# Designed miniproteins, single chains, part 81

Each design is a single chain, and the fold is of that chain. pLDDT is the mean over its residues in the fold that is shown.

## One batch from the design tools (miniprotein)

Design m2809
Fold by ESMFold2-Fast:
Structure m2809 (fold): chain A 80 residues (1-80)
Amino acid sequence: APLTEEQRLALYERAVDRLEEIAKKAFENNDEETLKLIRDVAEQLIASIEKWLPTFSPELQARANELLDRLKKLVEELKK
């Protein structure tokens, strides 16, 4: 198997951390094009995590829901 559920979730966690970092810098620089791209990527990650959420263990579901909350907050903050 290529990845375990925990390894997949860890990749999502790293992706969210990176998006938040890039978004902060783009916001500081008024980089509207980068902010639009980050919003699109965040929305794609939300859809991906929501699709796999029911297959995760209860412990991993809690972590996945935390990531979804972070991504949804990011999307809201990036709306004009």
Scores: mean pLDDT 84

Design m2810
Fold by ESMFold2-Fast:
Structure m2810 (fold): chain A 77 residues (1-77)
Amino acid sequence: KSILELIEEHFKSLDIDNDGVITLDELREVRKLNQGNVSDEEIEAFLKSLDIDNDGVITMKELIADVERTSGVKVPE
């Protein structure tokens, strides 16, 4: 599976209303489960980079944009 597919699956599992938004706390929990022993500081730094609006909510588009920057792969839209 591509990293985008994994992110989309996790996002959908947390976004029960299917409204395309998720809280930072929920995303932090998913990050910890997938990364194992990643430190809280590393997770917080990652979440700060995603939450550019500083509203405590992440859209799937914002998450995809971060993955595109990190992996260097553009997602078709």
Scores: mean pLDDT 62

Design m2811
Fold by ESMFold2-Fast:
Structure m2811 (fold): chain A 100 residues (1-100)
Amino acid sequence: TQTLRKLVIKLYKDGKLVDEREFESVDSQELIDKLQAFHEELKAKGITYSVEKLEVKRDGMSEEEKKRMEALIPKIIEEQKKNTKADITVELTMESSKVE
């Protein structure tokens, strides 16, 4: 059975939705890479952000995939905790569903 994985990133400034990004893949590593690229993009632009919501639905993920997700997401959150003022607020949602 094939498992489709989805990453949704919502960006808010002053409580208003300013950008929304959505990625789908059957490979959780591609979504992890997309999340890392998002973090590096904001860092390169000098934009600081805080994570207000993080939701990970891990149905259909392997134990190795779960371990990779658990390693990456805390690093991103901890880096942003070092910022006393954030330019934007981010909501992250990761989910998986069976497509057949």
Scores: mean pLDDT 69

Design m2812
Fold by ESMFold2-Fast:
Structure m2812 (fold): chain A 99 residues (1-99)
Amino acid sequence: MKKEELERRVEEIIREAEELIRELLRLQRDFEAGRISPEEAIARAREVLERARELARELAELRRQGADPKLILEAEILVGVAEVAAAVLITVARRELAR
């Protein structure tokens, strides 16, 4: 892949990770407001977590191909935030199911 194509793909991953974080924030608000069930919150958060993991694997390959280290670091931070936020929501929703 050409350097410009690598940089464009990392920027696309940054935008997608930001969208995943926004989706998790909406999902958390809907869950806290009782608009969605704990089961629905877990299912949707798992979908976000799997997508974030796919993006993390793609970032590892883009880094290996020589993508800009600063862009990779920004993308890795945002993807990591999405992974942690999804895992936390799954944990909280599972605790509500156990009550």
Scores: mean pLDDT 89

Design m2813
Fold by ESMFold2-Fast:
Structure m2813 (fold): chain A 64 residues (1-64)
Amino acid sequence: SLEDELRHVQLLIEATEGVKDLVRWIGKKTGDYETAEKLIAKLDKEIEELRAKKAELERQIAAS
C-alpha cells in the first residue's frame, strides 16, 4: 500500500541520516574532512530525493 511505502521511505531517510553521522565520525578519526564533506553531499542528495518521494506519497494518500 501507499502507507506501507511511506513507512519504508521514512525509515530509509532515518537510516541515511545515521550514515551521515557515521561519515562525519570517520572524517574526524581520519582528519579527511574533504572526503567526508563530499560523501555527505551525496547522502544529502539521496535524502532530498527520498523527502520528495515522501511528500508525493503523502499527497497521494491525502487525495485518496
Scores: mean pLDDT 89

Design m2814
Fold by ESMFold2-Fast:
Order: C-alpha cells, then structure tokens, then sequence
Structure m2814 (fold): chain A 65 residues (1-65)
C-alpha cells in the first residue's frame, strides 16, 4: 500500500509534471493520494483522471484554494 502526498502550490506545469511522475513511479502500488495547494477545479480534474485508471484509489484534498 502506497500513499502519495503532494503539494501543488504554486499550481504550475512543473508541479503537475512532478505529481504525474510520482503517480507513474508508484502506479501499481498506489492506494491513496493527498493533494494540497490546488484549486478545487484542478483537484477534481486530477481525481477524475486518476479514478479513470484506478477507481479504487482514495483521493484526499487539503488546503484547497
């Protein structure tokens, strides 16, 4: 079981790319993702994209703007 915690503040292409790299690195083992510092819209898009590939993954939002 793997939990990934990621701070997207400031919300940039680089921070999104780093999140994608962490997800890909742990794709088979990932069970929980904690997102911080993202806008609500960005957090919802990320959750939707992840759940399309892994519907059993838990996505938690902290410190949304």
Amino acid sequence: MKTIEFDLSPETLESLRKLQEEILKNFDDIKKIVLRGASKETAERIEKAIKEQKPDVEVVYEDLE
Scores: mean pLDDT 72

Design m2815
Fold by ESMFold2-Fast:
Formats: structure tokens, C-alpha cells, sequence
Structure m2815 (fold): chain A 85 residues (1-85)
């Protein structure tokens, strides 16, 4: 469901902007863009390979963002994202 993915992506990006560094927030924004694009392509009936490629890019960007954050920042990010959803 693209609408739900978009909502979750918006909440995560907003939380990252409040809690994370500018670099980490930018990477979460990229991850969110790839995840939303993957959901849109899946609903449009795009090949599974294209959807998976975007999901891999989203996961990679999210991992890089998380690696720039402390445990405390990751905990605060999760709580803030839940509050915004």
C-alpha cells in the first residue's frame, strides 16, 4: 500500500531531521525515497527485479544513516517516528 509506505517514510524523515545529524537525515531521506518508489513500482506491476533493486538501495542508505548515529540517537529516532505516525 503506497499511501501507508509514504506516511511511514514521511514520519521517519521528519524524525531523522529532529534527532539525527544533517548527514544521517539526508541518508534516511534517500532511503525513504527509494522505499516509496519501490512500493509505487510494485503497485504498477513493474518487474520484481526493479522493485528489489530499489529496496536494496533503500536498505543500504538506511544502514549508512544508522552507522552515523549513536545508540541514544537511534532510540530517540524510533520513539519520535512512532509519535509522528
Amino acid sequence: MVEQMRREAEALVEAAKRVASEEAAKLFEEAAEYAVKAAELKEAGAPEEEVMELLEKAAKAAKEAASLMSEEELEELAKTAEELM
Scores: mean pLDDT 80

Design m2816
Fold by ESMFold2-Fast:
Structure m2816 (fold): chain A 99 residues (1-99)
Amino acid sequence: MAEEYLKKAREALENGDIDEAAKFLEQAVQESDLPEEVKQRLLQAIEGAKNAPSEEVRRALLTGAIEALSYYQKGDLEKANEALERGEREAVRLWLESQ
């Protein structure tokens, strides 16, 4: 079940283990019963987070992806998309504050 990996991703993120959080989140997406297009969108978001310029930006993007996966699994596409967008907005805000 994807829920076990999702829980591990959240725990890793809380402990500051950003790379482990991304890895567990990728496994949660792959183990999910979501449509392939949704899985690809989430995996692209996770890849973007892994390549982000700072730990705070990476954390914001991964938090959005974790929330999005949770909502997609509940069938709430609107809230899932809002979670990704919220993570992206927070990432941009954090990046601008670092300038």
Scores: mean pLDDT 83

Design m2817
Fold by ESMFold2-Fast:
Structure m2817 (fold): chain A 67 residues (1-67)
Amino acid sequence: DDKKREKMKKEIIKKLADYLGLELLEDEEENVKKISEALSKMPLDEVEELLAKIFEEIEEEELKKEK
């Protein structure tokens, strides 16, 4: 569902900002821009590894709540 995906997207953004050492603002658009700029400076393989790690962390959190 779109609502669940939006929540997941926000968690991804938060975790990405934490890993990249970026400060999150109330403006989601600005946060996405900052993260995109930081990711664009990384090799694609590193970006994919980081995203995979974040997705795994989010999935683990959801599984714990499911049980």
Scores: mean pLDDT 74

Design m2818
Fold by ESMFold2-Fast:
Structure m2818 (fold): chain A 88 residues (1-88)
Amino acid sequence: SNEELRKEARELADEVIALVDANRELFLRYGSPLELARIAVIRGSASFALYVLEKKPDASISTLEEIVRGLRQDLEEVREIVARLRAK
């Protein structure tokens, strides 16, 4: 449903932001320039997704599914980066 997708998108965006913020020192110490740029884009995208959810209560199911899809991919990418950098 629209409400379930909005809730999932919000929870995913919050999780992405929290994961990035919890690992800032790890990224600065061991992250490559490309990884740092990617994390900056991912965090900014999650923040903007929250803004869209607030400003677009009428967002279509297809729009919400695209937001959820993007956030799931971004969350997985951050998890992979964190795992790699923790292995250093």
Scores: mean pLDDT 91

Design m2819
Fold by ESMFold2-Fast:
Structure m2819 (fold): chain A 81 residues (1-81)
Amino acid sequence: MSAELQADIDRGVSEIALSVSKLSMKKKSDDKTAEDAGKLAERLSKTDPETAKRLLEEAREVGKKFGEGGEKVYKAVEEAI
């Protein structure tokens, strides 16, 4: 609800979306993207669980949009939270 909360969500979602976009250029990028997304979710779940839950929702959307690579990202985020 605060400005910092919105900034964190926007940054995290943008970073995941950008990394998953790179999947269309390189197939091997999905493993790194999933690992980075999982680490981000784990850090957020410890500092702000509410923000982490919102990030999980966005990761779910990414999983639906980008097929197998996106599903890998979503799974990593869900497992980290």
Scores: mean pLDDT 66

Design m2820
Fold by ESMFold2-Fast:
Structure m2820 (fold): chain A 67 residues (1-67)
Amino acid sequence: SLAEKHEEVKEDAERLAKEAAEKVKAGTPLTDAVNQAAEELKRRHPELSPEEAKMIVSDELGKILFS
């Protein structure tokens, strides 16, 4: 994935996914948590498209919620 090619993107994505997982556990809808985390990842890494940021966050969040 793109996150695996960029160390800083990967570290930020993992942190944001953990934060999103906490929000989901606290009652935030999954879609809202993903969109918020993806927007923050793109803000920190403007080179990412919105679609790439969402895919990266969704992948990392899935590893946390379904492992």
Scores: mean pLDDT 82

Design m2821
Fold by ESMFold2-Fast:
Structure m2821 (fold): chain A 69 residues (1-69)
Amino acid sequence: LSDEQRRAIFDAASSVLGPERARRIVERALELTAQGVPPVSAVGLAAASEGASTGDIIRITSRVQEALS
């Protein structure tokens, strides 16, 4: 993940779940993308692992997809 992508993920996740969970989501997404998972999918998986609801996951991933387009 680039620094711009990491910032976009943090901004999206923190707006929905707050900064502490957003930081953990960024870290896990970084790990998943290093393993070959695409960025938006990595964010969805990371958010799910942090206990985010389906609605929150959709909101975060939609915002990340828009920011990375």
Scores: mean pLDDT 86

Design m2822
Fold by ESMFold2-Fast:
Structure m2822 (fold): chain A 80 residues (1-80)
Amino acid sequence: SKEEVLEKFKEEIKKITPDNDLLHRVVDLLYKLFKEGKITPEQVLEAVRTLVEYLKAEGKITDEQAEKILEVIDRAGKEL
């Protein structure tokens, strides 16, 4: 189901960035908005992609973390 894909997505992001509270809060908020029918799964993935590119550019996550998250986004998109 789409809910299972996004729940796994959320857990994988948190595993890659265990100490990034901002990213955790944002993915939790996006998942909540999806569950409330306010955004699509595809909009969740695109919002996370944009945030990850921003955090990478600002040096707030490592290049390795950003690459792993982008891989997780691509995988989730194929499962939706």
Scores: mean pLDDT 87

Design m2823
Fold by ESMFold2-Fast:
Structure m2823 (fold): chain A 85 residues (1-85)
Amino acid sequence: ATTSGSAVASTAEEARAKAYALAKAALDAGATEITVTVTNLATGQTLTSTVPAGPYTAEGIAEGVGDYVAESGNTVEITVTGTKK
């Protein structure tokens, strides 16, 4: 099964909170692998990362997305897709 969700964030704190919530929702749905796509809405740049499910997966995703927003200063769209094998 596949679960997907997206959110828009304009600050690092908002990005961390929203990315965490999306990743946790996928993990709670039984995802064994999570793909995160971050699109910079000012530049159109897209970054994608795929990670296995684990006890710190949601925290790791939130930190990475938050750091990107903090460094770029731009509004991003965060898409999280969870896959269950």
Scores: mean pLDDT 83

Design m2824
Fold by ESMFold2-Fast:
Structure m2824 (fold): chain A 91 residues (1-91)
Amino acid sequence: MTGGPSPEDAYKFGYSMASLSSPMMRTVLRNTARALAEQGHDESLLALAKGILDSGHPNAVDNAEIVRLVAEEQGHHELAEEIDRMIKEYK
């Protein structure tokens, strides 16, 4: 309603999507990340990646990399670098 997608909501969504292994579901994650990046919801995009990593799932790094690549392709280079740092700090 007001304020658009919050970082907290994006974090919870990322946590829920951390286990994704199918190409189709990873496309949904990529499209969600792209929409956040295109709308300038930078904090929500970071929270999405952090939610994925905090899940501790074996697929978390692969799915967080999808968010990082989307940030990079959309020109959010500083966000992509921060997400890459989070991935490296996680493992």
Scores: mean pLDDT 79

Design m2825
Fold by ESMFold2-Fast:
Structure m2825 (fold): chain A 97 residues (1-97)
Amino acid sequence: SLWKKKFDELINKAKEAIEKGDVEEFRKYLEQLALLAHFLAVVKAIETGDEEKALKKINEISEIVERAYQAAERGDKETALENLEKLKEKVDEILKW
């Protein structure tokens, strides 16, 4: 899907940024990932009528993004990458919903 392609592109850019120690660029791509994931969850809520499931997924994504960013800010690249992988898994869950 076009959604999957765009998410994979942004995840790869976020990985490259954190590997280089570029916290600002990492934050930029995390914000874009979060925004697109929120938008997709809203679209799924409209299509299915399941607003509770959408809100749950939005909250889970927000928590993962915050953990990734906090890890990056303190120079913990391993934890930042682990949370980026969790974000990818949550995006895949929304895409399959």
Scores: mean pLDDT 87

Design m2826
Fold by ESMFold2-Fast:
Structure m2826 (fold): chain A 64 residues (1-64)
Amino acid sequence: MDPDLPSTEGMLDAAEAALDAGDVDALRAAINQLDKHVPAELRSEVASRTTGLELRAIGSEIEV
């Protein structure tokens, strides 16, 4: 059982929701929280997801 898995999913979902809402500041805060709270086993998964979220946020800021 991974009691932290739903928590990590919740934080990732919140980060994606912030990105979808165009709230880059909230996205950055969510990524920072994920980086601090994610256990080592999930770091590669979360790092991949947060990198994708950061790239999308950068695209939104730089491209527009």
Scores: mean pLDDT 67

Design m2827
Fold by ESMFold2-Fast:
Structure m2827 (fold): chain A 100 residues (1-100)
Amino acid sequence: IEEFEKLLKEFGELVGEARELARQGRYEEAMEKLKEALKIAEKIKKEFPELVSEETSKLIDELKKLLESGDTSPEAVGRALALAVETVSLLKEALDKAKK
């Protein structure tokens, strides 16, 4: 659980940095931060599959496809951020349930 919490915190921090970069119009840098966040999310999926729901796994896969497209438009960045934020939310929910 402690390692899951650490990875989730790192993922959330990278997603937060990407959101701030996107707010500044720095879309290319925001996507680079989301690519770093994706590596953490994939590690979470690999090491803690019991804590990653089918819905969360699909969000991670969709985020990966979007980041692999190379599209740094505001629309693509906005969608990638939405997927990443939803992934953070679902992983936090899984952590809260696991701590019961």
Scores: mean pLDDT 85

Design m2828
Fold by ESMFold2-Fast:
Structure m2828 (fold): chain A 82 residues (1-82)
Amino acid sequence: MVPSFEQVKEELEKVLAEAKATARTKEDLAAYRKKAGEILEKNKDNLTEEQLKELGVFIVRGLGEIEGLSEEQLKEAIESEK
């Protein structure tokens, strides 16, 4: 069974919850970003390009908010992920 979009999103939400609870440094946040990227890479053949982009933005925004980035910095981070 391949994960659905909803299941992948739930897995990414768990990554963000763990990051919010445990991440304290930029290195910690980078490790969670890598983990989220590995989840997306594993599921890239099961998701549309639009769904992958949506989930990528979701993770970048979520991790950036945990880091305390401004809205402008969040936009730059999202642009860097494409």
Scores: mean pLDDT 76

Design m2829
Fold by ESMFold2-Fast:
Structure m2829 (fold): chain A 86 residues (1-86)
Amino acid sequence: MEELKKAAEEFLELVERAERLLAERGAEEVIAEYDELRKLDGEEFEANSKPEEVEEARTIAAAAEMVRNPEAVKKSLEKAKEVLKK
């Protein structure tokens, strides 16, 4: 339960950051930046990037997913909220 609660908290924080990013930059710019990130090798990127850069990349990916697949993100968000109830 502890690992599951931490994962849920991290997911809620990620979604909050993604919503803020979308509000500040707009969906078009976020999707364009995500498409550039998709061209990179994920393992090589994580190995060679600072934690802040990895977190920013995760936020961009989450924001793009919210635009392209809002129902899946909504379902995951509701599950995360349920995990954090008690």
Scores: mean pLDDT 76

Design m2830
Fold by ESMFold2-Fast:
Formats: sequence, structure tokens, C-alpha cells
Structure m2830 (fold): chain A 115 residues (1-115)
Amino acid sequence: SAAALARIEAVARELAASRDAERAVALLEEGTALALSLPDKDAQLAALGLLLRAAAEAARALPDEADAERVIEAATEGVYRILSSIYDDETAKKAAEVVRAALRESVARARAAAA
């Protein structure tokens, strides 16, 4: 629905600006649940992309490595939940691992640039 898409956009916007790992995780959980409620696979994948971009921004901005890792794990779980509902467990696990690695690399590069 249009209302669900608008809420996902609002969640992603707040997530990207988040500097609190607990709040970022809660926003990712809400965003993932909203994405799973969308009626078609293309909309679910678009919502996932929006949430992952926002999660990457939040993780890069967090000063504590353990907090950044918590956000990365919440985003990775979101990938698994959405893709396992669309495809299968094996595809979802492989995609989740690729996303975890990409998010960790993004955070490492941002920290190196700030040093």
C-alpha cells in the first residue's frame, strides 16, 4: 500500500540519521516487517535496498565498532528474512553473507578515511 511505502521511506530516513545502535536495530526490525507486508516481490526488494543503504549510513556513522556490528547483523537478518520469503533458504543465506561482508567493508573504509 502507499501508506506502507511512505512508512518504509520514513523509517529509512530516520535509520540513516540514527546515531543510536539500539534505535537503528529497532528501525531495521520495523522496516523489515513492513517490507515483508508489501504485496509483490519487486516492492519488497526495493524496500530492502532502501533499508540497506540507510543501514550502511548508520553503521558508518557509529563511533563504536560493536555498535556498528550490531546494525550490520540486524541488516543481515533483514536480508535473510526477506529473501527467504521470496526465494529459498540457501539463496537467502548466501545473499545475507555477501551483504554482511559489503557492510563491514564499507564501515572499515569509512573509519580508514576518518583516521
Scores: mean pLDDT 88

Design m2831
Fold by ESMFold2-Fast:
Structure m2831 (fold): chain A 68 residues (1-68)
Amino acid sequence: AAEEARVARALAEMDRASARIDELMKQPFSEEKRKELGEAISTVARHGLPVAVDRAIEENKKRVELEK
């Protein structure tokens, strides 16, 4: 019960983090936001949320292409 509640809360936090990553990927690039993105992606990766990470990577590829 307690562990299940903890996991549910962690999943909710990761879902929020992945949504934030998606939004950050769409916003103007900057050193500060780059670091924040890296930290958020690292957190999501650590928790093993492959779908969110995959999405963030795809958005990052888009960003690189646009910077071209």
Scores: mean pLDDT 67

Design m2832
Fold by ESMFold2-Fast:
Structure m2832 (fold): chain A 72 residues (1-72)
Amino acid sequence: SDILKLEEQLIALFQQYVAAARAGGDYRSLLQQAQQTFKQLIDQVKKKYGQDYADMAAQVFAGLVAAAEAAL
């Protein structure tokens, strides 16, 4: 499923983002890639499940980014 592939890619990018941020590397490029992949995931969720689910997913992602930044 396209959604599953995008979820796997997003998880991998987020793990790389956290590792790069902790190492003092280029985490901003990885965050931009994760945001782009997440937008594609949200578009697929919206198409299949509707706007309310897309809004919930976007809010969860924003919370994860905020938590990751607070941990740095």
Scores: mean pLDDT 77

Design m2833
Fold by ESMFold2-Fast:
Structure m2833 (fold): chain A 80 residues (1-80)
Amino acid sequence: MSREEAAELGREGGKLLMSPDKEKQEEGLEKVLKAAATGDEEAARAAAEAAGEAGKTPNPYGGRLATEANAAALAAGGEG
């Protein structure tokens, strides 16, 4: 997966985390974590940023998943 593909996957995951649909929110978490797991710092940062933005949405379940995704993506991008 290219850096651009991984970053886009992270952003797509963030959008899904903002969905009112729990199934889409879970898919969003998976996509953010997958993007962060690529080992690319910029992709992990983009995924963390997208998840952080999703966490601002007033959706209790989506907000929780977004917080988990953001923390995981930051952890993945923090090791150089």
Scores: mean pLDDT 70

Design m2834
Fold by ESMFold2-Fast:
Structure m2834 (fold): chain A 100 residues (1-100)
Amino acid sequence: KEELLEEAKESLELAKRHLEEAKKYADLAKEYARKGDKEQAGYYTFMAESHAGGAVAAAEHTVGLGKKVGPEAQEIADEAKRIAEEAKKIAEEARKVWEE
């Protein structure tokens, strides 16, 4: 139980790091797309999607661990679920900007 709680915390921190990087690269993708630099926009879109995928994977793992730990991990699981939803939206938005 305690080991699963620590794993959940570590996985949540990984999800947060990937989400922050996904946001950073998504913003860069939009900026370079706006400037007409399609090569850089494409690179940053790829980076945003890659980190968003990492955030979703880590967040879903955290939610799974949280279910096994129970009430002590409820806040961690809820935060991870929000991170996964936000990361999926970031990936979708970055992709649409690149396709336009």
Scores: mean pLDDT 85

Design m2835
Fold by ESMFold2-Fast:
Structure m2835 (fold): chain A 88 residues (1-88)
Amino acid sequence: MEKEKKIEALKEAIKLIQQALEAMSVDGDPEKAIALLEQAAEIAEKVGDTETAEKIRKTIEVLRTDPSKAEEAAQEAIDFAQEKIKEL
């Protein structure tokens, strides 16, 4: 697969996770955050990065079960995706 396309897709996923963090911290809207995280996970899956998609899915689970930890989980998913970009 095209390396450049994977990098672009992962950058888009990171942007969506950052928007989800804003939805949680600024808007207090977990449903909006979940929708943005689901979009980010789909983008990662489409480029074959199942590990990043799993991290994002875990963030959704945390947001549903323990919202106080969701921002931390989202930041971990961002950091993981950034490391994936570095290895490409």
Scores: mean pLDDT 82

Design m2836
Fold by ESMFold2-Fast:
Structure m2836 (fold): chain A 65 residues (1-65)
Amino acid sequence: GAKKSAEAAKKAAEEGDNAAASAAAYEHRIQWLKQGKEEGAKIAGEAARTVDAEKAAEGALYAAE
């Protein structure tokens, strides 16, 4: 009957709306990740230099024993 057709139409609209929302969320995440990559690369570069300096100092101290 008419109710079953209305329920099917509502379900199709909700599935279509969810698909559009998922696509928008995916694009938003891709853009957010691109911005995060630039910041992450800068932080990772600074952190790597600090860690390498600490490891080199520790290795030199150990070799002196």
Scores: mean pLDDT 63

Design m2837
Fold by ESMFold2-Fast:
Structure m2837 (fold): chain A 93 residues (1-93)
Amino acid sequence: SKLSPLEEEVLEKILEILIENGPQEVSELAQQVLKWLESKGVSREEAVETIHNVWAKMLAEGLIEVFLDEKTKKWMVRASEKGIEYLEKRKKS
């Protein structure tokens, strides 16, 4: 399914955070993206829905990988190789 312009911006932002900073805790990443959207004037309700839609698509398309950190027992997320390639192609266009 085709993403909206806002959903595409959120997808790119998530990948940029994960590529620049490495793996993130799922809840911390969600909070960071939510605050970023609210700072752009997006309502909390719309921001939460947008994050949910983008997250579902990124998982379905294999752009991110969710894993349990065995030492901390926290759910972590990282960009996949496909996710890195996706962002690189968008920056070259």
Scores: mean pLDDT 86

Design m2838
Fold by ESMFold2-Fast:
Structure m2838 (fold): chain A 80 residues (1-80)
Amino acid sequence: SAVSARLAELRARIAADPDDVDVHVAALDELLRLQEEAPEEVAAHRAEVDEIVAAVRELGERSKDLHVSIALHLLASAVR
């Protein structure tokens, strides 16, 4: 499905740039938009969604910038 392909692309971008805050923010923004467009399909791919959210939360935990850490955790918490 188109959702499956997009989730795979987001996971690949995060894997390529695991410490890049902008990549993780962009991935969450795309994920949240995808969830608004196709909530049932996103729910069907929960494992892939959880991997993206976990990667973002891990970066937030490792970040020394408190603003970045808070922003990443808040964005991750918006994913259903």
Scores: mean pLDDT 84

Design m2839
Fold by ESMFold2-Fast:
Structure m2839 (fold): chain A 69 residues (1-69)
Amino acid sequence: MSMEEIEKEIREMFTRMATEAEDPLVRLMGVIAAIKLGEVEAAREGVKKLLEEGVEVDEEVLEAVKKAE
């Protein structure tokens, strides 16, 4: 498998964790990984869900998703 294929699979996995994970901790992990992979829209969706659920989100994560607006 090429590096591009590996990156795609990893990106898809973390994007799904950020947007679809039911566990807030798993979703937060997905958000952080999605930001590092450049999937800022998925990270933003995850952050919105975390904030709606009353979960504390790190300022660095909040800044990263705001910058993409």
Scores: mean pLDDT 77

Design m2840
Fold by ESMFold2-Fast:
Structure m2840 (fold): chain A 82 residues (1-82)
Amino acid sequence: MEKLKKLIEEAKKAREEFDRVYAENPDSPEAIAKAGELANEFIKALTGAISYAPKENQKKLIEELKKIGEEVQKRFDEMRAK
C-alpha cells in the first residue's frame, strides 16, 4: 500500500507540473523539452502503480491510465506542433 500510494502521488505531481508547463510556456523549446520529461515521469509512475493495484481494480485502472496517457500525449504533441 505505501509504495502504491507513493507511485500514485508521483504520477499526480508529474501530471500537475506538466499541465503547468503546458499552460505557462507553450511556445518555448525548453518548456517543450521539460513537458516531455514530465510526461515520461508520469507514465513511469502510473505503470508502477498499476503493478501494485488490486487485481479486481486493475482493468479499470489500466483503462483510466490509457485515457490519461492519451490526453497528456495530445497536449505534448500540441506544444510541439508550433
Scores: mean pLDDT 68

Design m2841
Fold by ESMFold2-Fast:
Structure m2841 (fold): chain A 76 residues (1-76)
Amino acid sequence: MVEELSNEEAIALLEEGKAFWVAAARAVGAEEAARLFAEAYDLAIERLRAGAAPLEALEAALPLVRRAHELVAKAK
């Protein structure tokens, strides 16, 4: 077992997270949030593939993730 995530392991987890959060946002009718989650996770994955550290890649995506959560919270 690894005590810290490799870039490959982080990418696999982000791909799973993207599928989950996009589906969850769509299930509540928050289509804009679904789009932002997809963009945020794609940005993090792209940064990891470019050799960024996992935490740095995730931090780069945080503004988009925060906006997506705000839109989900506003969904009726």
Scores: mean pLDDT 78

Design m2842
Fold by ESMFold2-Fast:
Structure m2842 (fold): chain A 104 residues (1-104)
Amino acid sequence: SLDELLLRLQEKINYIESLILAGKVPSEEELNKIVEEIMELVRKIAEYVKENPELDPTKLAAIALHISGAMFTLKLLSKRVSPELQKKIEEKIEEIRELLKEAM
């Protein structure tokens, strides 16, 4: 369900926020895994929106809020990693932005 996808996305974002607040940087392997899990959830949410054009405005607002929050948290994470990983995260943020634009 959409609510389960949004909850899973929020759980991933909360985990990244907890690492940032603790001053911890995960391993490159763990970062790549978390970022890819977030990308997969965003793609599924975007697909759900495209398949459900009659979606309630309140649900669309919730989706926009959660995805905007994800992009913001990834941007904060990008400032704390190597230049190579920062570039990769920035590219994924732009991919999220385009997915959201196409779906909404």
Scores: mean pLDDT 85

